# Ledger of designs, part 46: designed miniproteins, single chains, continued (2)

Each design is a single chain, and the fold is of that chain. pLDDT is the mean over its residues in the fold that is shown.

## One batch from the design tools (miniprotein)

Design m5687
Fold by ESMFold2-Fast:
Structure m5687 (fold): chain A 70 residues (1-70)
Amino acid sequence: REKLREELLKLIGEILAIIGDIIELERERKKAEAAGDEEKVKEIEEEIKKLEEELEKLRKKMDELETKLK
């Protein structure tokens, strides 16, 4: 059980790190929009989408681990 708890905590850490990255990219996207840099906005939106997909996979994995801990 301790091993599953450690895996869950590690996974939560990864999820929080990705959420932080998304928040930072959203701020950069707003700055690029204000500057009229359409190319940069597009690149940042693509990176955010990639991180959102990764976040969804990690959330599913976390739910599976939580179910096993219950």
Scores: mean pLDDT 81

Design m5688
Fold by ESMFold2-Fast:
Structure m5688 (fold): chain A 88 residues (1-88)
Amino acid sequence: MRSELRQKTEQEIESIIADMKAKIEKYPEKRNVFLEEALERITKLISDETGVGMEAARVMAMEYLLKYIEEQEKANKEADERKRRLAE
């Protein structure tokens, strides 16, 4: 596996997750649908970019998706709190 390709893949994954989060915020009742869509896209991307098997790519996609969602929610909460303290 190539580290450079993995970094580029991570950036693409972040973009997919950001789009998914925007959709979930608008339609929280469809969260599972958007999560599955993002998971499938990320799995394909990892498999194509790294050459790993589909099962391995899916495990990595699940870890990236879940971990990034949790980290991004934490970061957004902190950023929103900072903006709130500056604005009102």
Scores: mean pLDDT 70

Design m5689
Fold by ESMFold2-Fast:
Structure m5689 (fold): chain A 69 residues (1-69)
Amino acid sequence: GPAPALPARTPEQQAFLDRLIKLTNELLTKEKVDPRTVGLAVQKALERRQAEGLSDDEFIELVKEEAKK
């Protein structure tokens, strides 16, 4: 079966993932954004993070901005 994921994350990394999950859920439920649009927003933010070294806060803001276009 799939190996249980050990928490190989810092508290900061875990907090970031929790924020991203919460944001994704809010975009889908409150903002009624299409799941594909949310996925594209996350992909765009990942591309920018890799190119520019975005902070977790900047990443979350970019996902919000891209999803709400």
Scores: mean pLDDT 76

Design m5690
Fold by ESMFold2-Fast:
Structure m5690 (fold): chain A 67 residues (1-67)
Amino acid sequence: SHVEEAEEKAKKGDVAGASSAGNKALDEGDIEGAIKAFEYAKKAAEKLGDKIGVEEGEGRIEALKSL
């Protein structure tokens, strides 16, 4: 699944790959899967000290939760 892809990418420090998996979930209408994928991307960005990546992930998660 795209959530599993996001988790594996995030564990490797691939923030962009985890975010890409979230976008694929959105393309399929899986809002819950997209939120989980972006949470993995945000967690990976936090581990890397990527403040911009954390802020982008947070904003995207909040937007999807407000749907």
Scores: mean pLDDT 86

Design m5691
Fold by ESMFold2-Fast:
Structure m5691 (fold): chain A 60 residues (1-60)
Amino acid sequence: MEEEEIKKKGEKYSKALDELRRLRRDPNVTLEQLAEARYKIAKELNDPVLLKSAEKALKR
């Protein structure tokens, strides 16, 4: 069970990191939009550390 989930998480993390890198290098993307993207990705990955970090950035 967990082995298959680890493989799926690896793929999602690779895609998430690529997407965040693209957003970070885009001058038209604001810090707020980047925070929203991080929140969405953290929610998809179900990562509590990333989720809390993104929520704090989103709620100013």
Scores: mean pLDDT 72

Design m5692
Fold by ESMFold2-Fast:
Order: structure tokens, then C-alpha cells, then sequence
Structure m5692 (fold): chain A 63 residues (1-63)
């Protein structure tokens, strides 16, 4: 699951990869971004990745 999330970011949003920490916790994928991102993009990433991976995804922004 973590690998699929990473591959998706590398393909779709390669600019975010150096700033993204991807973890799996309690059956949830947690992505922490160390750079600012709009709430609309955060919500879109959570929705798209949850659908792509078939698992709940949480995106956090902690610059």
C-alpha cells in the first residue's frame, strides 16, 4: 500500500515526493507533507488515493 501511494505521487505529483513522508498506521495510509498545500488539493489527494488504494488515506501538511 505505501509503495503504491509513493508510485502514484512519483507519477502524478513528482514535485511533492521530496516533501512526502508515507506511513501505514492501523490500516490507514498517512501522508505528511513538509511543504504548504491548499486544502482543496489535500482533499483531492485524500479522495483519489483512497479510491486508488482501496484504503483510508489521511494527508497532513506540516511545513
Amino acid sequence: MVEKAKEFLEDSLPELVPYAKIEEKDGKIVITLSRPLSQELVDALQRVLSAHLGAPVEVKVEP
Scores: mean pLDDT 79

Design m5693
Fold by ESMFold2-Fast:
Order: C-alpha cells, then structure tokens, then sequence
Structure m5693 (fold): chain A 69 residues (1-69)
C-alpha cells in the first residue's frame, strides 16, 4: 500500500535516508502503476496519495514549520 510505504519512509528518514528514498520511490512507482490501471485501482490510489500527503504535511508541522503560540 502506498500509505504504508510513505509511513515506513518517514520513520527511516533520520536513521536511514537512503532506505527512506527507496521506499518513497517505490510508493511513487506503485501510485503511477495504479493510476494507469483500471478506474477502481485509480480511485484507491488517489485516496492513498491523499492520505500520504496528509502524513507528509503532519511531519512538516511537527518539524516546527507551523507558527504556534
């Protein structure tokens, strides 16, 4: 699943950045394949891509890129 690959990559980004990049590349390739596939697979891929984008946004916020008081 795309979301699982992104979650694993985010966990590894500090300890093993090369592995994190490999997982993100696999997620991107899988997303591309699913988006080129049947409509049902495209819809599922779009949902997983959206969830992955939310996870990345949450990580960016946790890194202090958000203004808080």
Amino acid sequence: MIVELVKEALKLKESDPEKAEELLEEAARLAHELLAGPEEERKRAEEEIRESQLLIAEEAESLGLSISR
Scores: mean pLDDT 73

Design m5694
Fold by ESMFold2-Fast:
Structure m5694 (fold): chain A 62 residues (1-62)
Amino acid sequence: SAEAEALAEETERRALELYLQGDLEGAIRLVEEVLPTLEKLDPELAARVRRGLADLRKILAE
């Protein structure tokens, strides 16, 4: 949906800004806060975002 896509794009932009500033935890937290809303609007898009988040968590665990 357009609403889910707009929310995902805004979240990605803000998360990328945090990540580039060295705030990886802030980027992950932002995505986690948005996921429930994305899942309600577009479950498939939310699933893709969850996969990306899992990859970022693996980087943090290193």
Scores: mean pLDDT 80

Design m5695
Fold by ESMFold2-Fast:
Structure m5695 (fold): chain A 55 residues (1-55)
Amino acid sequence: SMSDEAERRFLRILNEYAAGRLSLAEAVARIRELADEHGVPEERLEALIAALKAM
């Protein structure tokens, strides 16, 4: 699970991607940076990226 802060930042990335302000590559890079900052395991990171790509 992510902290409430990490979840809010993740949702912001999703919203910016959905609004066309971030490319897929930029959104993935921000998610990877967020995951590294908050100690998210690689398996969960891959799940988050898969969810983004499914949008």
Scores: mean pLDDT 80

Design m5696
Fold by ESMFold2-Fast:
Structure m5696 (fold): chain A 82 residues (1-82)
Amino acid sequence: SKETLLKMIKILEENKPKTALTPRIELNTYAYILSHVDDEEAKELLKEITEGWEKGMSDEEIEELLKRAKEKVEEIKKKLEE
């Protein structure tokens, strides 16, 4: 449900590792969120993240995907709160 997804997103964002938060770890949190969203752009972004992990990614590539994932999750949260 929309309520369950919104609660999951909020819990995951609040419980990110505070002492070991690297872009890699943070990106994994957002990938998990994106895996539970029925949205075409979120599905494509999740695919890019998954393929990136398989190929290996530079720090710059990880940071760019993390930025895109955060922006997409924020958009999704706003739609779920409507």
Scores: mean pLDDT 78

Design m5697
Fold by ESMFold2-Fast:
Structure m5697 (fold): chain A 102 residues (1-102)
Amino acid sequence: MSGEERIEEGKKAFEENPDATLALNIGRAYYSLGKYEEAIEYYEKALELDPDNWEAWLNLGLAYYKLGKYEEAIEYVEKALELNPDNEEAKKLLEEIKKKLA
């Protein structure tokens, strides 16, 4: 099954029974295909269901970074760090994005 076919199955499952982890996984699948706007849509759906999901905040920041939206990327990565202050990937991403704005 192609990545797009897996996403379509995931979308059907999400429409039938909304779940934050499923939304996060659909977003990650879109991100892996370079479809950053679609990834953002599903990360936002994950956060509507579970606003304390630091992985969804981090992935949202990373997707905005890929789109060149550095100020929004910083905001979302900082939210991830508020929820998980010791996350090294989030700290490194925040440093990288700040270098783009310097």
Scores: mean pLDDT 87

Design m5698
Fold by ESMFold2-Fast:
Structure m5698 (fold): chain A 78 residues (1-78)
Amino acid sequence: MSREELWAEIDRFARAVKIAMEVVDELVKEHKVTPEQAMRAFIAAVGEALRVLDENPDASEETIRQRAREAAEKALKE
C-alpha cells in the first residue's frame, strides 16, 4: 500500500464516520432510541457511506448522507 493509498482510505473512513455521526445524531433527536439502537444505526450508516464512497469517490455529501440515513433507519426497524 502506497502512502497516497493509505491516506485516501483514512480520509474516506473519516468522511464516512463524520456523516454517520451526523445522521445518527439527527435520528436520536427525532426519535427516542436506546444507546444499543443508536450504535446499530451508526454501524449501518458507516458501512453504507463507505460503500457509496467506494462505488463513487466523487459522490456528493448529500447522496452519501441520504444513503447512510436510509441504512440507519433500516437498522432501527425490528
Scores: mean pLDDT 81

Design m5699
Fold by ESMFold2-Fast:
Structure m5699 (fold): chain A 59 residues (1-59)
Amino acid sequence: MAEGVPEEVKEIVEKILSLSPAIELRQVGDRLQFIVTGRVEPSKIEEIVKLFKEANEKA
């Protein structure tokens, strides 16, 4: 079922998207997926992964 995304998760998503415009958020089933559609600095990848895990735990 398509449940609404909690506000805390939305804030994390906004932060991730602010890191690079090449990042897309998609919902597949009951999980959130971040898709890299362009170039992202390697140093930001670790931060994105950490935030991605937090978003998935709260979604």
Scores: mean pLDDT 68

Design m5700
Fold by ESMFold2-Fast:
Structure m5700 (fold): chain A 55 residues (1-55)
Amino acid sequence: HMEEEIERLREELRRAGDEYNAALKSQPPGQPPSPEVEALRARIDELRARLEKLK
Protein backbone atom coordinates (compact mmCIF):
# COMPACT_ATOMS: atom_id res chain seq x y z
CA HIS A 1 0.00 0.00 0.00
CA MET A 2 1.25 3.48 -0.87
CA GLU A 3 0.30 4.86 2.53
CA GLU A 4 2.50 2.25 4.22
CA GLU A 5 5.43 3.07 1.94
CA ILE A 6 5.03 6.81 2.60
CA GLU A 7 4.95 6.25 6.36
CA ARG A 8 8.01 4.00 6.19
CA LEU A 9 9.99 6.55 4.17
CA ARG A 10 8.95 9.36 6.50
CA GLU A 11 10.04 7.42 9.58
CA GLU A 12 13.28 6.34 7.91
CA LEU A 13 13.96 9.97 7.00
CA ARG A 14 13.46 11.03 10.60
CA ARG A 15 15.81 8.31 11.85
CA ALA A 16 18.41 9.23 9.23
CA GLY A 17 18.24 12.84 10.44
CA ASP A 18 18.78 11.73 14.03
CA GLU A 19 21.74 9.57 12.95
CA TYR A 20 23.16 12.51 11.00
CA ASN A 21 23.01 14.79 14.04
CA ALA A 22 24.59 12.12 16.25
CA ALA A 23 27.39 11.55 13.72
CA LEU A 24 28.08 15.29 13.53
CA LYS A 25 28.26 15.50 17.33
CA SER A 26 30.63 12.52 17.54
CA GLN A 27 33.16 13.88 15.01
CA PRO A 28 36.67 14.56 16.31
CA PRO A 29 37.36 18.27 16.75
CA GLY A 30 39.23 19.91 13.87
CA GLN A 31 38.34 17.22 11.33
CA PRO A 32 36.27 17.75 8.17
CA PRO A 33 32.93 15.90 7.89
CA SER A 34 33.50 12.14 7.86
CA PRO A 35 32.43 9.89 4.97
CA GLU A 36 29.74 8.55 7.29
CA VAL A 37 28.29 12.04 7.75
CA GLU A 38 28.37 12.62 3.99
CA ALA A 39 26.69 9.26 3.34
CA LEU A 40 23.91 10.12 5.81
CA ARG A 41 23.33 13.44 4.07
CA ALA A 42 23.09 11.68 0.70
CA ARG A 43 20.64 9.14 2.15
CA ILE A 44 18.46 11.93 3.54
CA ASP A 45 18.36 13.58 0.12
CA GLU A 46 17.43 10.28 -1.56
CA LEU A 47 14.66 9.56 0.96
CA ARG A 48 13.20 13.03 0.42
CA ALA A 49 13.20 12.51 -3.35
CA ARG A 50 11.47 9.13 -3.02
CA LEU A 51 8.88 10.52 -0.65
CA GLU A 52 8.12 13.40 -3.02
CA LYS A 53 7.55 10.97 -5.92
CA LEU A 54 4.94 9.09 -3.88
CA LYS A 55 2.83 12.20 -3.28
Scores: mean pLDDT 78

Design m5702
Fold by ESMFold2-Fast:
Structure m5702 (fold): chain A 64 residues (1-64)
Amino acid sequence: MSDEELLEKALELAAELVRENPSLSFDEIVERIAKELGVSKEKVKKLLEENGEKFDRVGVRALT
């Protein structure tokens, strides 16, 4: 899986997680995505942070 594919799947899962529970922290979202995709939390966190503008409306609502 490429970084682009991983990011797309991560954003999709983040959207689902926030839809189910908008109070989820960024760390909880990262943990769930890492578990689901079978990748490290560091990798998921880095990709979401590097694409923070796209992620902001999906998983960081309460942090801004």
Scores: mean pLDDT 71

Design m5703
Fold by ESMFold2-Fast:
Structure m5703 (fold): chain A 66 residues (1-66)
Amino acid sequence: SSERRLRAADLIFLEIMNGKVGDRLSSQAEIARRTGASRSTVSELLRQYEKEGAIERKGREIYIAE
């Protein structure tokens, strides 16, 4: 649902804003579990943030980028 997508986007945004460059974010699976969003929705949101340079993915791990 749009509400679950918004919750996932909000969680990712808050983790980025409250973290520091190099900090590890919650995993795709953790974000999906905590927000109720599908793993595919979370993956799409994370891909968008990665394209914007806000995060970096190393395997299954996600880090705050500059």
Scores: mean pLDDT 85

Design m5704
Fold by ESMFold2-Fast:
Structure m5704 (fold): chain A 86 residues (1-86)
Amino acid sequence: MTLVITFLNVTEEQKKKILEYAEELRKKGYDVKVEVKGDEVTLTIGNVSVEQMIGEVLRAIGLELDGYKVSVTIEGDKLTIKIDLS
């Protein structure tokens, strides 16, 4: 399965934390592609386990409860999460 996480309206501090998270995932053996476009950061993660997938969905739910705008979409073998940090 492939996981795509897009962060919108990120601050420089939030961007740093997202990049640190991407490196943590690479250390765990995941295939991680990072794309930065101004205040948008997209992580594309291949070979994702079910456990990692569940963890990311729970994290997205937590962000929505904190008042951030979050959307989650599943299409075949791809899970897409969009998080607006504004």
Scores: mean pLDDT 77

Design m5705
Fold by ESMFold2-Fast:
Structure m5705 (fold): chain A 58 residues (1-58)
Amino acid sequence: SASVDESMKGFGEALKEKKIPKEELEEGLKYLEERTKEVNAPKGGKELKEAMKEAAEK
């Protein structure tokens, strides 16, 4: 994907299927937090962060 928004959607899809280990989830969540700040997307950023938190919980 060419945009941060599209990249975040792709990452969220992988998270939803729990294909990313917990350690990588925490690292990705940190990185996405910075990207989400820049994008200021209400749904995309929030949904992704929420999904990552849920996945990391397991």
Scores: mean pLDDT 62

Design m5706
Fold by ESMFold2-Fast:
Structure m5706 (fold): chain A 85 residues (1-85)
Amino acid sequence: MDLSELMKLIEEGKLSEEELEELIEEAAKRLGIGEETREKLREAIELRREEPELSLLEIGEKVGLSPSTIRRFLQVMSEIYAEKK
């Protein structure tokens, strides 16, 4: 439920690749996101993990998404994660 908690789990590498993929797929389904945008969001999550010093704006510029789109996607992933616990 807390976006900050999910961001911290991503940054610390505490989510498995399988858990991340499941969260990405379910969030994309809930938001009606197409395959191309889903791939860009996956890249954004990987960048956040590898370079936690990057802002969402900088990540968005690298993958071609607005920071608002990335933030909304992470928020939905956070909600899905909370439902599993």
Scores: mean pLDDT 79

Design m5707
Fold by ESMFold2-Fast:
Structure m5707 (fold): chain A 92 residues (1-92)
Amino acid sequence: SELEALRREARALLAEMDGLIAELRALLADPRLTPEQKALAESLIAGLETLRAAIEAALAAEDLETLRVLLEVARRHVADTRRAIAAIRAAV
C-alpha cells in the first residue's frame, strides 16, 4: 500500500538524517573548522532535527499528504547536507 511504502521511505530517510547529524556533530569537534563552517554545521543540525520531528509527527498522524511533501523536502535537504559535509572535509 502507499502508506506502507511511505513509512519505509520515511524510516530510511530518518536513519540517514540521524547519521548526518552524527557526522555534523563529529565535525563540530574538529578544531580546524572556521567559525563560518561551525555555524553552517550547527544550522544544518537544527534544520535536520526540525525536519525529523515534522516527519515523525506526520507518520504518527498518518497524514499521507503532508508526509509526501516532507519526504521530498527531506531528500533535498539530505543531498544538500551531504554536499556541505564533503565541502567542509575537503577544506580541512
Scores: mean pLDDT 89

Design m5708
Fold by ESMFold2-Fast:
Structure m5708 (fold): chain A 87 residues (1-87)
Amino acid sequence: SLPTPSDAQIDAQAELLLARREEEIARLEEELAAAEALLPSLPPELQPAVREALEIARRLLAALRAGDGAAVAAELRRLAELGRRVA
C-alpha cells in the first residue's frame, strides 16, 4: 500500500511544486492528456476512481497556475485520500 503522507509532508510537497511551478504545470498537462486518452480503455470498475483523480489533478493544475499554495496543499490531500480508498 502507498504510505499516507502527513500534513507536514503535503505542505512541503506543495512548496516544492510551487518552486518548480512552470515545470510542474507542463508535466501535469502532459500527464492529464495521457490519462484522459487512456480512460475509455480502462476496465469500467476503475473508471470512477480515475475520473475522480483527473478532476483532482485539474484542480491542482488550476491551483499551480494561480500560485495558490493552500489550494495546492488541499488538492494533494484529496489525492492522498483517494489513493487510500482505491488501494
Scores: mean pLDDT 84

Design m5709
Fold by ESMFold2-Fast:
Structure m5709 (fold): chain A 79 residues (1-79)
Amino acid sequence: SAYTELGKELYAQGKLEEAIIAYERAILLDGSNIEAYVNLAKALLDLGKYEEAAKVAEAGLKVNPNNEELKELLKEAKK
């Protein structure tokens, strides 16, 4: 989605808070967008928001329980 791509560009620029907003908007438009959950959890981890990152990864895993990247992100958030 356009918001997922915008979020990736903002993330690459180090604009983590703006990237988070873009990824949240991507999820609001399509709650099955696993890529947006993955990228949102990564951005939250980079900001040190471990509890929020864990919640996002868990939410994404409810949509796709076998997503290995979300499982790894959840493990990292709970270290």
Scores: mean pLDDT 89

Design m5710
Fold by ESMFold2-Fast:
Structure m5710 (fold): chain A 86 residues (1-86)
Amino acid sequence: AMEEIAEKLLEEVEKFKEEKLKELEEEVKPSEEKLEEFKKKAEEILEETRKKLKEGVAKKDTKLLMLAPLEAKEEIEKKYEEVKEK
């Protein structure tokens, strides 16, 4: 069902966030402020993605279900690079 697909897609975004956070902690080792900035932004992205996936299920919008996780991963990656560079 669409609900199960949405759940799996959200789990993939969560896992991607955790992988990037682990890379920051192990390899980059930024300041605590930078690390908190990443955590806060990633949490905001995850909550927004959850809302979009729920909307996609409710509206039976397969395009939204496909795009929301991809956009989330892109935003997380962008924030990871910003924190890593600074």
Scores: mean pLDDT 82

Design m5711
Fold by ESMFold2-Fast:
Structure m5711 (fold): chain A 71 residues (1-71)
Amino acid sequence: SEADEIEEALRRFAAENPEAARAILATAASFRGASEERIPEIARAIAEALLAAGVDPALAERVLRLALEDA
């Protein structure tokens, strides 16, 4: 699935960039307990964190689109 493909790509990036992975996880953790109505804000914030961490812009865009399509 596209979600599995994205997860594998992100896991590979995290293995090569552990500090960046920690920053991305910290961003995700800051939204713990947020309502589903905030999914678009959360998805955008995570995508921005991915870009800031040096993740491929195409991969970051796929993460954002998948998250918004599920909302």
Scores: mean pLDDT 76

Design m5712
Fold by ESMFold2-Fast:
Structure m5712 (fold): chain A 55 residues (1-55)
Amino acid sequence: SDREKRLQEGIKLANEAIESGDPEAIRKAAEKVGELFGMSPEQVAQLEESLMMTV
């Protein structure tokens, strides 16, 4: 249950950041998602790059 809530929160944050087109918002979203899922700094950087390529 908690894992699904975190997943939904992460998806929402990522979508809102992409929709804004703001690189700073995308960076913050990637950092928050990384914190929620205990991602490594390398995984967070890779997520940030992937989100940036979508804009």
Scores: mean pLDDT 77

Design m5713
Fold by ESMFold2-Fast:
Structure m5713 (fold): chain A 96 residues (1-96)
Amino acid sequence: MEEIEKVAENTKRAIEALADRGIAEPEKAEQYIERLREVAKTGQASLRGLADTIARTSSKEVAEEAQKVADEKIKELEELARRLIERVREEVRRLE
């Protein structure tokens, strides 16, 4: 669980930082958005992989909890990535 939480938090911080960079450097905003999408996708894949590893090496109860936590974190990252992309594009449009 702590490993899932850590990967989720690290991915969240990384995509938030990329969004901030896109806002700070409007000329490169689309490049930061592309990188943000890739980082979010990689984080989601890592969360799935960790849950699968825990499921193989742990009790059924721990495995079910790991899958549930990973699914919740994946959903949170998808929603956050979408919101951050929208924010970057909105801020860039305001600078036109």
Scores: mean pLDDT 86

Design m5714
Fold by ESMFold2-Fast:
Formats: structure tokens, sequence, C-alpha cells
Structure m5714 (fold): chain A 60 residues (1-60)
């Protein structure tokens, strides 16, 4: 449960462009969950980070 809350916060930070906070939470989870679960969270954080970067890079 605690790890799930941290994962959700990491995803939320990435969505807001707070990548350092997202990375800090990911590092705290690396040794606390399975490789598979960690990869799923890492992918979700990466997807949100890419979405943030795409929105910033769009020619307005």
Amino acid sequence: MENEEKAKKAIEYARKGEFEKAQELLESLKDKMSKQEYLEVEVDVGVEAIEYAVKRSLPD
C-alpha cells in the first residue's frame, strides 16, 4: 500500500514536470517491489514525462 502511494505520487510529479521528485520516489521503490512492478511504474512515469515534454515542445 505505501509503495503504491509512492508510485502514484511519482507518476503525478512526472505529469506536472517535477521530474526530480518523480525520480527520487522511483529510486526509493527500486528495492521495495518486484522488478515487474517497478518496470510498470517506471513506464507510467516515463509516459507522463513524454506527454509533458511533447506539450512543451509543440509549436504554439
Scores: mean pLDDT 78

Design m5715
Fold by ESMFold2-Fast:
Structure m5715 (fold): chain A 65 residues (1-65)
Amino acid sequence: SMEEERRRRFAAAVAAHRAAAADPSTSVAPEDVRVLFEAGRERLEGLPPSPAVEDSLAALDEVLA
């Protein structure tokens, strides 16, 4: 389903972000990535409640704080 595919893609993106954050050679500023995730979280909070939205918000909360 599209929801499962979206969750898989989101999980992969979160894993990639964690890997990049753990690598001291990364050129991506943590602040820039955080701003993008915070913007995504605010956008998701404006959507109608659904399992996919709730799952994505939980994953973002784990990454952000």
Scores: mean pLDDT 66

Design m5716
Fold by ESMFold2-Fast:
Structure m5716 (fold): chain A 59 residues (1-59)
Amino acid sequence: SLEEEIKKLLKEIYELLGKKVTDEEIDKIIEEMKKNSSGGLEEILEVLKITLKEIKELK
């Protein structure tokens, strides 16, 4: 369920940025991130958690 957690974080990040993103677009983003990630889903999850924290601190 790491992929489900990543999907949830991506939706929250885009919502905070005021961007409308569909589930299909989120799924495509996750697949692209997996192809470009050396650390796999765990690295992606960690980066997104840091990103969300930074965005919340700026808002």
Scores: mean pLDDT 80

Design m5717
Fold by ESMFold2-Fast:
Structure m5717 (fold): chain A 80 residues (1-80)
Amino acid sequence: SEAERRRKEEEELERAIELRFESYDVDKDGVITKEELIESLKSLFGYSEETAQAYFDSLDLNGDGVVTLEEFREYVLSLL
């Protein structure tokens, strides 16, 4: 059904968000620092330092210098 399809898509999206966050959260402290994100984006995706910094700034919605799983989820969902 349409509802079952949407539920599976939402579950798959949630898993993808969590897995991506975990790949950036190298020390597993539950937050992504600017340094961790820049290093991960450069290592995993070949981003330049400038592009990685701009990406972090887009995720750091509250300006506290770190990104939580909740903030990352909200950002990703805002793009949909």
Scores: mean pLDDT 73

Design m5718
Fold by ESMFold2-Fast:
Structure m5718 (fold): chain A 88 residues (1-88)
Amino acid sequence: PEEQIREAEEALEKGDYDKAIENVKKALDSATTPEQKARAYLLLARAYLKRGDVEKAKEYINQAVELAQKNHDYSLLPEIRELLEELE
C-alpha cells in the first residue's frame, strides 16, 4: 500500500486525479492496518475534492473519521479537519 500511496500522491501533484484514485483504491485493497485504510480514505477524499466531487470526498472523510474513532488513532485528525474546512 505504501508504493501505491506514493504513486497516488505523485499523480495528484501532476493533476492526474483519475490515476490518483485508481492507485489509492489499489492501496486500500492491499491495506492491512486501520491506519493504512484511513490514509487511503483521506487521499481518496483529496483526489475527489480536487476533481470537484464534493459528495464523494465527504463519504471518504467520514470513513477515515470512523476508523480513527474505532481504533483510537487520532494522528490523522488534523488532516481530516483541513479537508473538512476545504469543503466549506
Scores: mean pLDDT 78

Design m5719
Fold by ESMFold2-Fast:
Structure m5719 (fold): chain A 64 residues (1-64)
Amino acid sequence: SIETAIALAESLPSPAARAQVLTEVGKKLEKEGRLEEAKEAYERALALDPSNEEARRNLERIRA
């Protein structure tokens, strides 16, 4: 399911759309306690769309 979501994200033409899917993947990884992988997902989302507020806030929370 997570692997499918990442593959879908990578297939999308829009960086903003790819960033949002990666943000959702990060949230799911966080819920599963996979915090390092969630951090990487949020960092990848911000690399694609630096204006994604949800990814930025979630990454800041994990880093704190």
Scores: mean pLDDT 80

Design m5720
Fold by ESMFold2-Fast:
Structure m5720 (fold): chain A 68 residues (1-68)
Amino acid sequence: SPVEALLDDFVEAMRYYAETYSLEETEHIARLLIAEAERLRAQHPEHADAVDEALEEIRRIVEEKRKE
């Protein structure tokens, strides 16, 4: 599904940012991707579970970056 592929891309982007950039930059991109994922949830409620999984993973990536 295009929505699931896009959510996978968001999580992959978050992993790359967390490995490559500062905490501030990682938090900035996380805010943008979380907002976009929430928008996808509203437009595609049939994918709500996939959106929730992606949101949890994005938040976990940011939290682990904060512990560094």
Scores: mean pLDDT 88

Design m5721
Fold by ESMFold2-Fast:
Structure m5721 (fold): chain A 91 residues (1-91)
Amino acid sequence: SERELAEKAAEQIRELAEKSGREGMEKAAQIAGEAISTLTSSEEKEYVMRVLKEAYRKIRSTPESQQIIDEASTKGMKLIKEAVERVVEKK
């Protein structure tokens, strides 16, 4: 069931990265953070984090909205870092 949660989060992150600009990136980071805080498996947490990093990398290569996406991406990475640190603190 944790794998299904991680896969569902990953799918949502990929779709938001492909279809949405700044708001999509912020929501993708939010979804990843929520999934990482809920998951207990380190492998599944790492998987969701890798998918989010892949999404940011793909969006940053898109010339149409580079500046807006870079700002949203930076905020999203901070949210993910905070979520991961919170999980590590509970351990």
Scores: mean pLDDT 66

Design m5722
Fold by ESMFold2-Fast:
Structure m5722 (fold): chain A 82 residues (1-82)
Amino acid sequence: GELEEAIKEVEERIKKIEEEIEKLKEEIKELKEKLKKEKDPEKKKKIEEKIREKELEIEELEGFLGTWEGFLKHLKDKLEEK
């Protein structure tokens, strides 16, 4: 039914957000390794800024993830009542 399709679409959205968060975490890990090896203060600052930007992107995505997980729970609760 329409409710079961909505649940599937929300689960697929959640999975995509989780995959994007994982990708950003790996990119941060690579940047942190570059930061450890970098000797130039200006280049270090640019790497730190990139890390901060990606950390903020993860925070925003985790916020969206929480919203979608809450909506998924609501849809599943409705399905169980019918």
Scores: mean pLDDT 86

Design m5723
Fold by ESMFold2-Fast:
Structure m5723 (fold): chain A 56 residues (1-56)
Amino acid sequence: SKEEELEKLEKEFKQALENQDHKKAMELLDEIDKLDPERAEKLLKEAAEELAAQAL
C-alpha cells in the first residue's frame, strides 16, 4: 500500500541521516515527496531542526 511504502521510505530516510549519507537521504526525501509532499516537508523540517540542535 501507499502507506507501507511511505513508512519504509521514512525509515530509510532517518537511517540515511543517522549514517550522515546526505545524498541518499535527499534521494529518499524526493521519493517521499512524489508520494506525499506534505509528509516530505514535515520530515525535512524535523531533520533540519535536529541537525541544527546537534550543530550548536
Scores: mean pLDDT 80

Design m5724
Fold by ESMFold2-Fast:
Structure m5724 (fold): chain A 65 residues (1-65)
Amino acid sequence: MTREVAFDIRAIAIGIEYGVEVKTRRVDGEFEITVFGKDEEKKKRAEEALLEEGRRFGFRVRIVD
């Protein structure tokens, strides 16, 4: 499994865990991530978890709205 695919799977899992929808895109060696949800606190926690997961994988992660 590639690191990119593994990260995508983890990002989806984080979205499910926090009850938000997560969309990932790979742009210029970075991951752009958009988080959708009605609960602002859950969105923020998911964004924090996604940034930490990106750091663990060694990817540059940017949250976009």
Scores: mean pLDDT 82

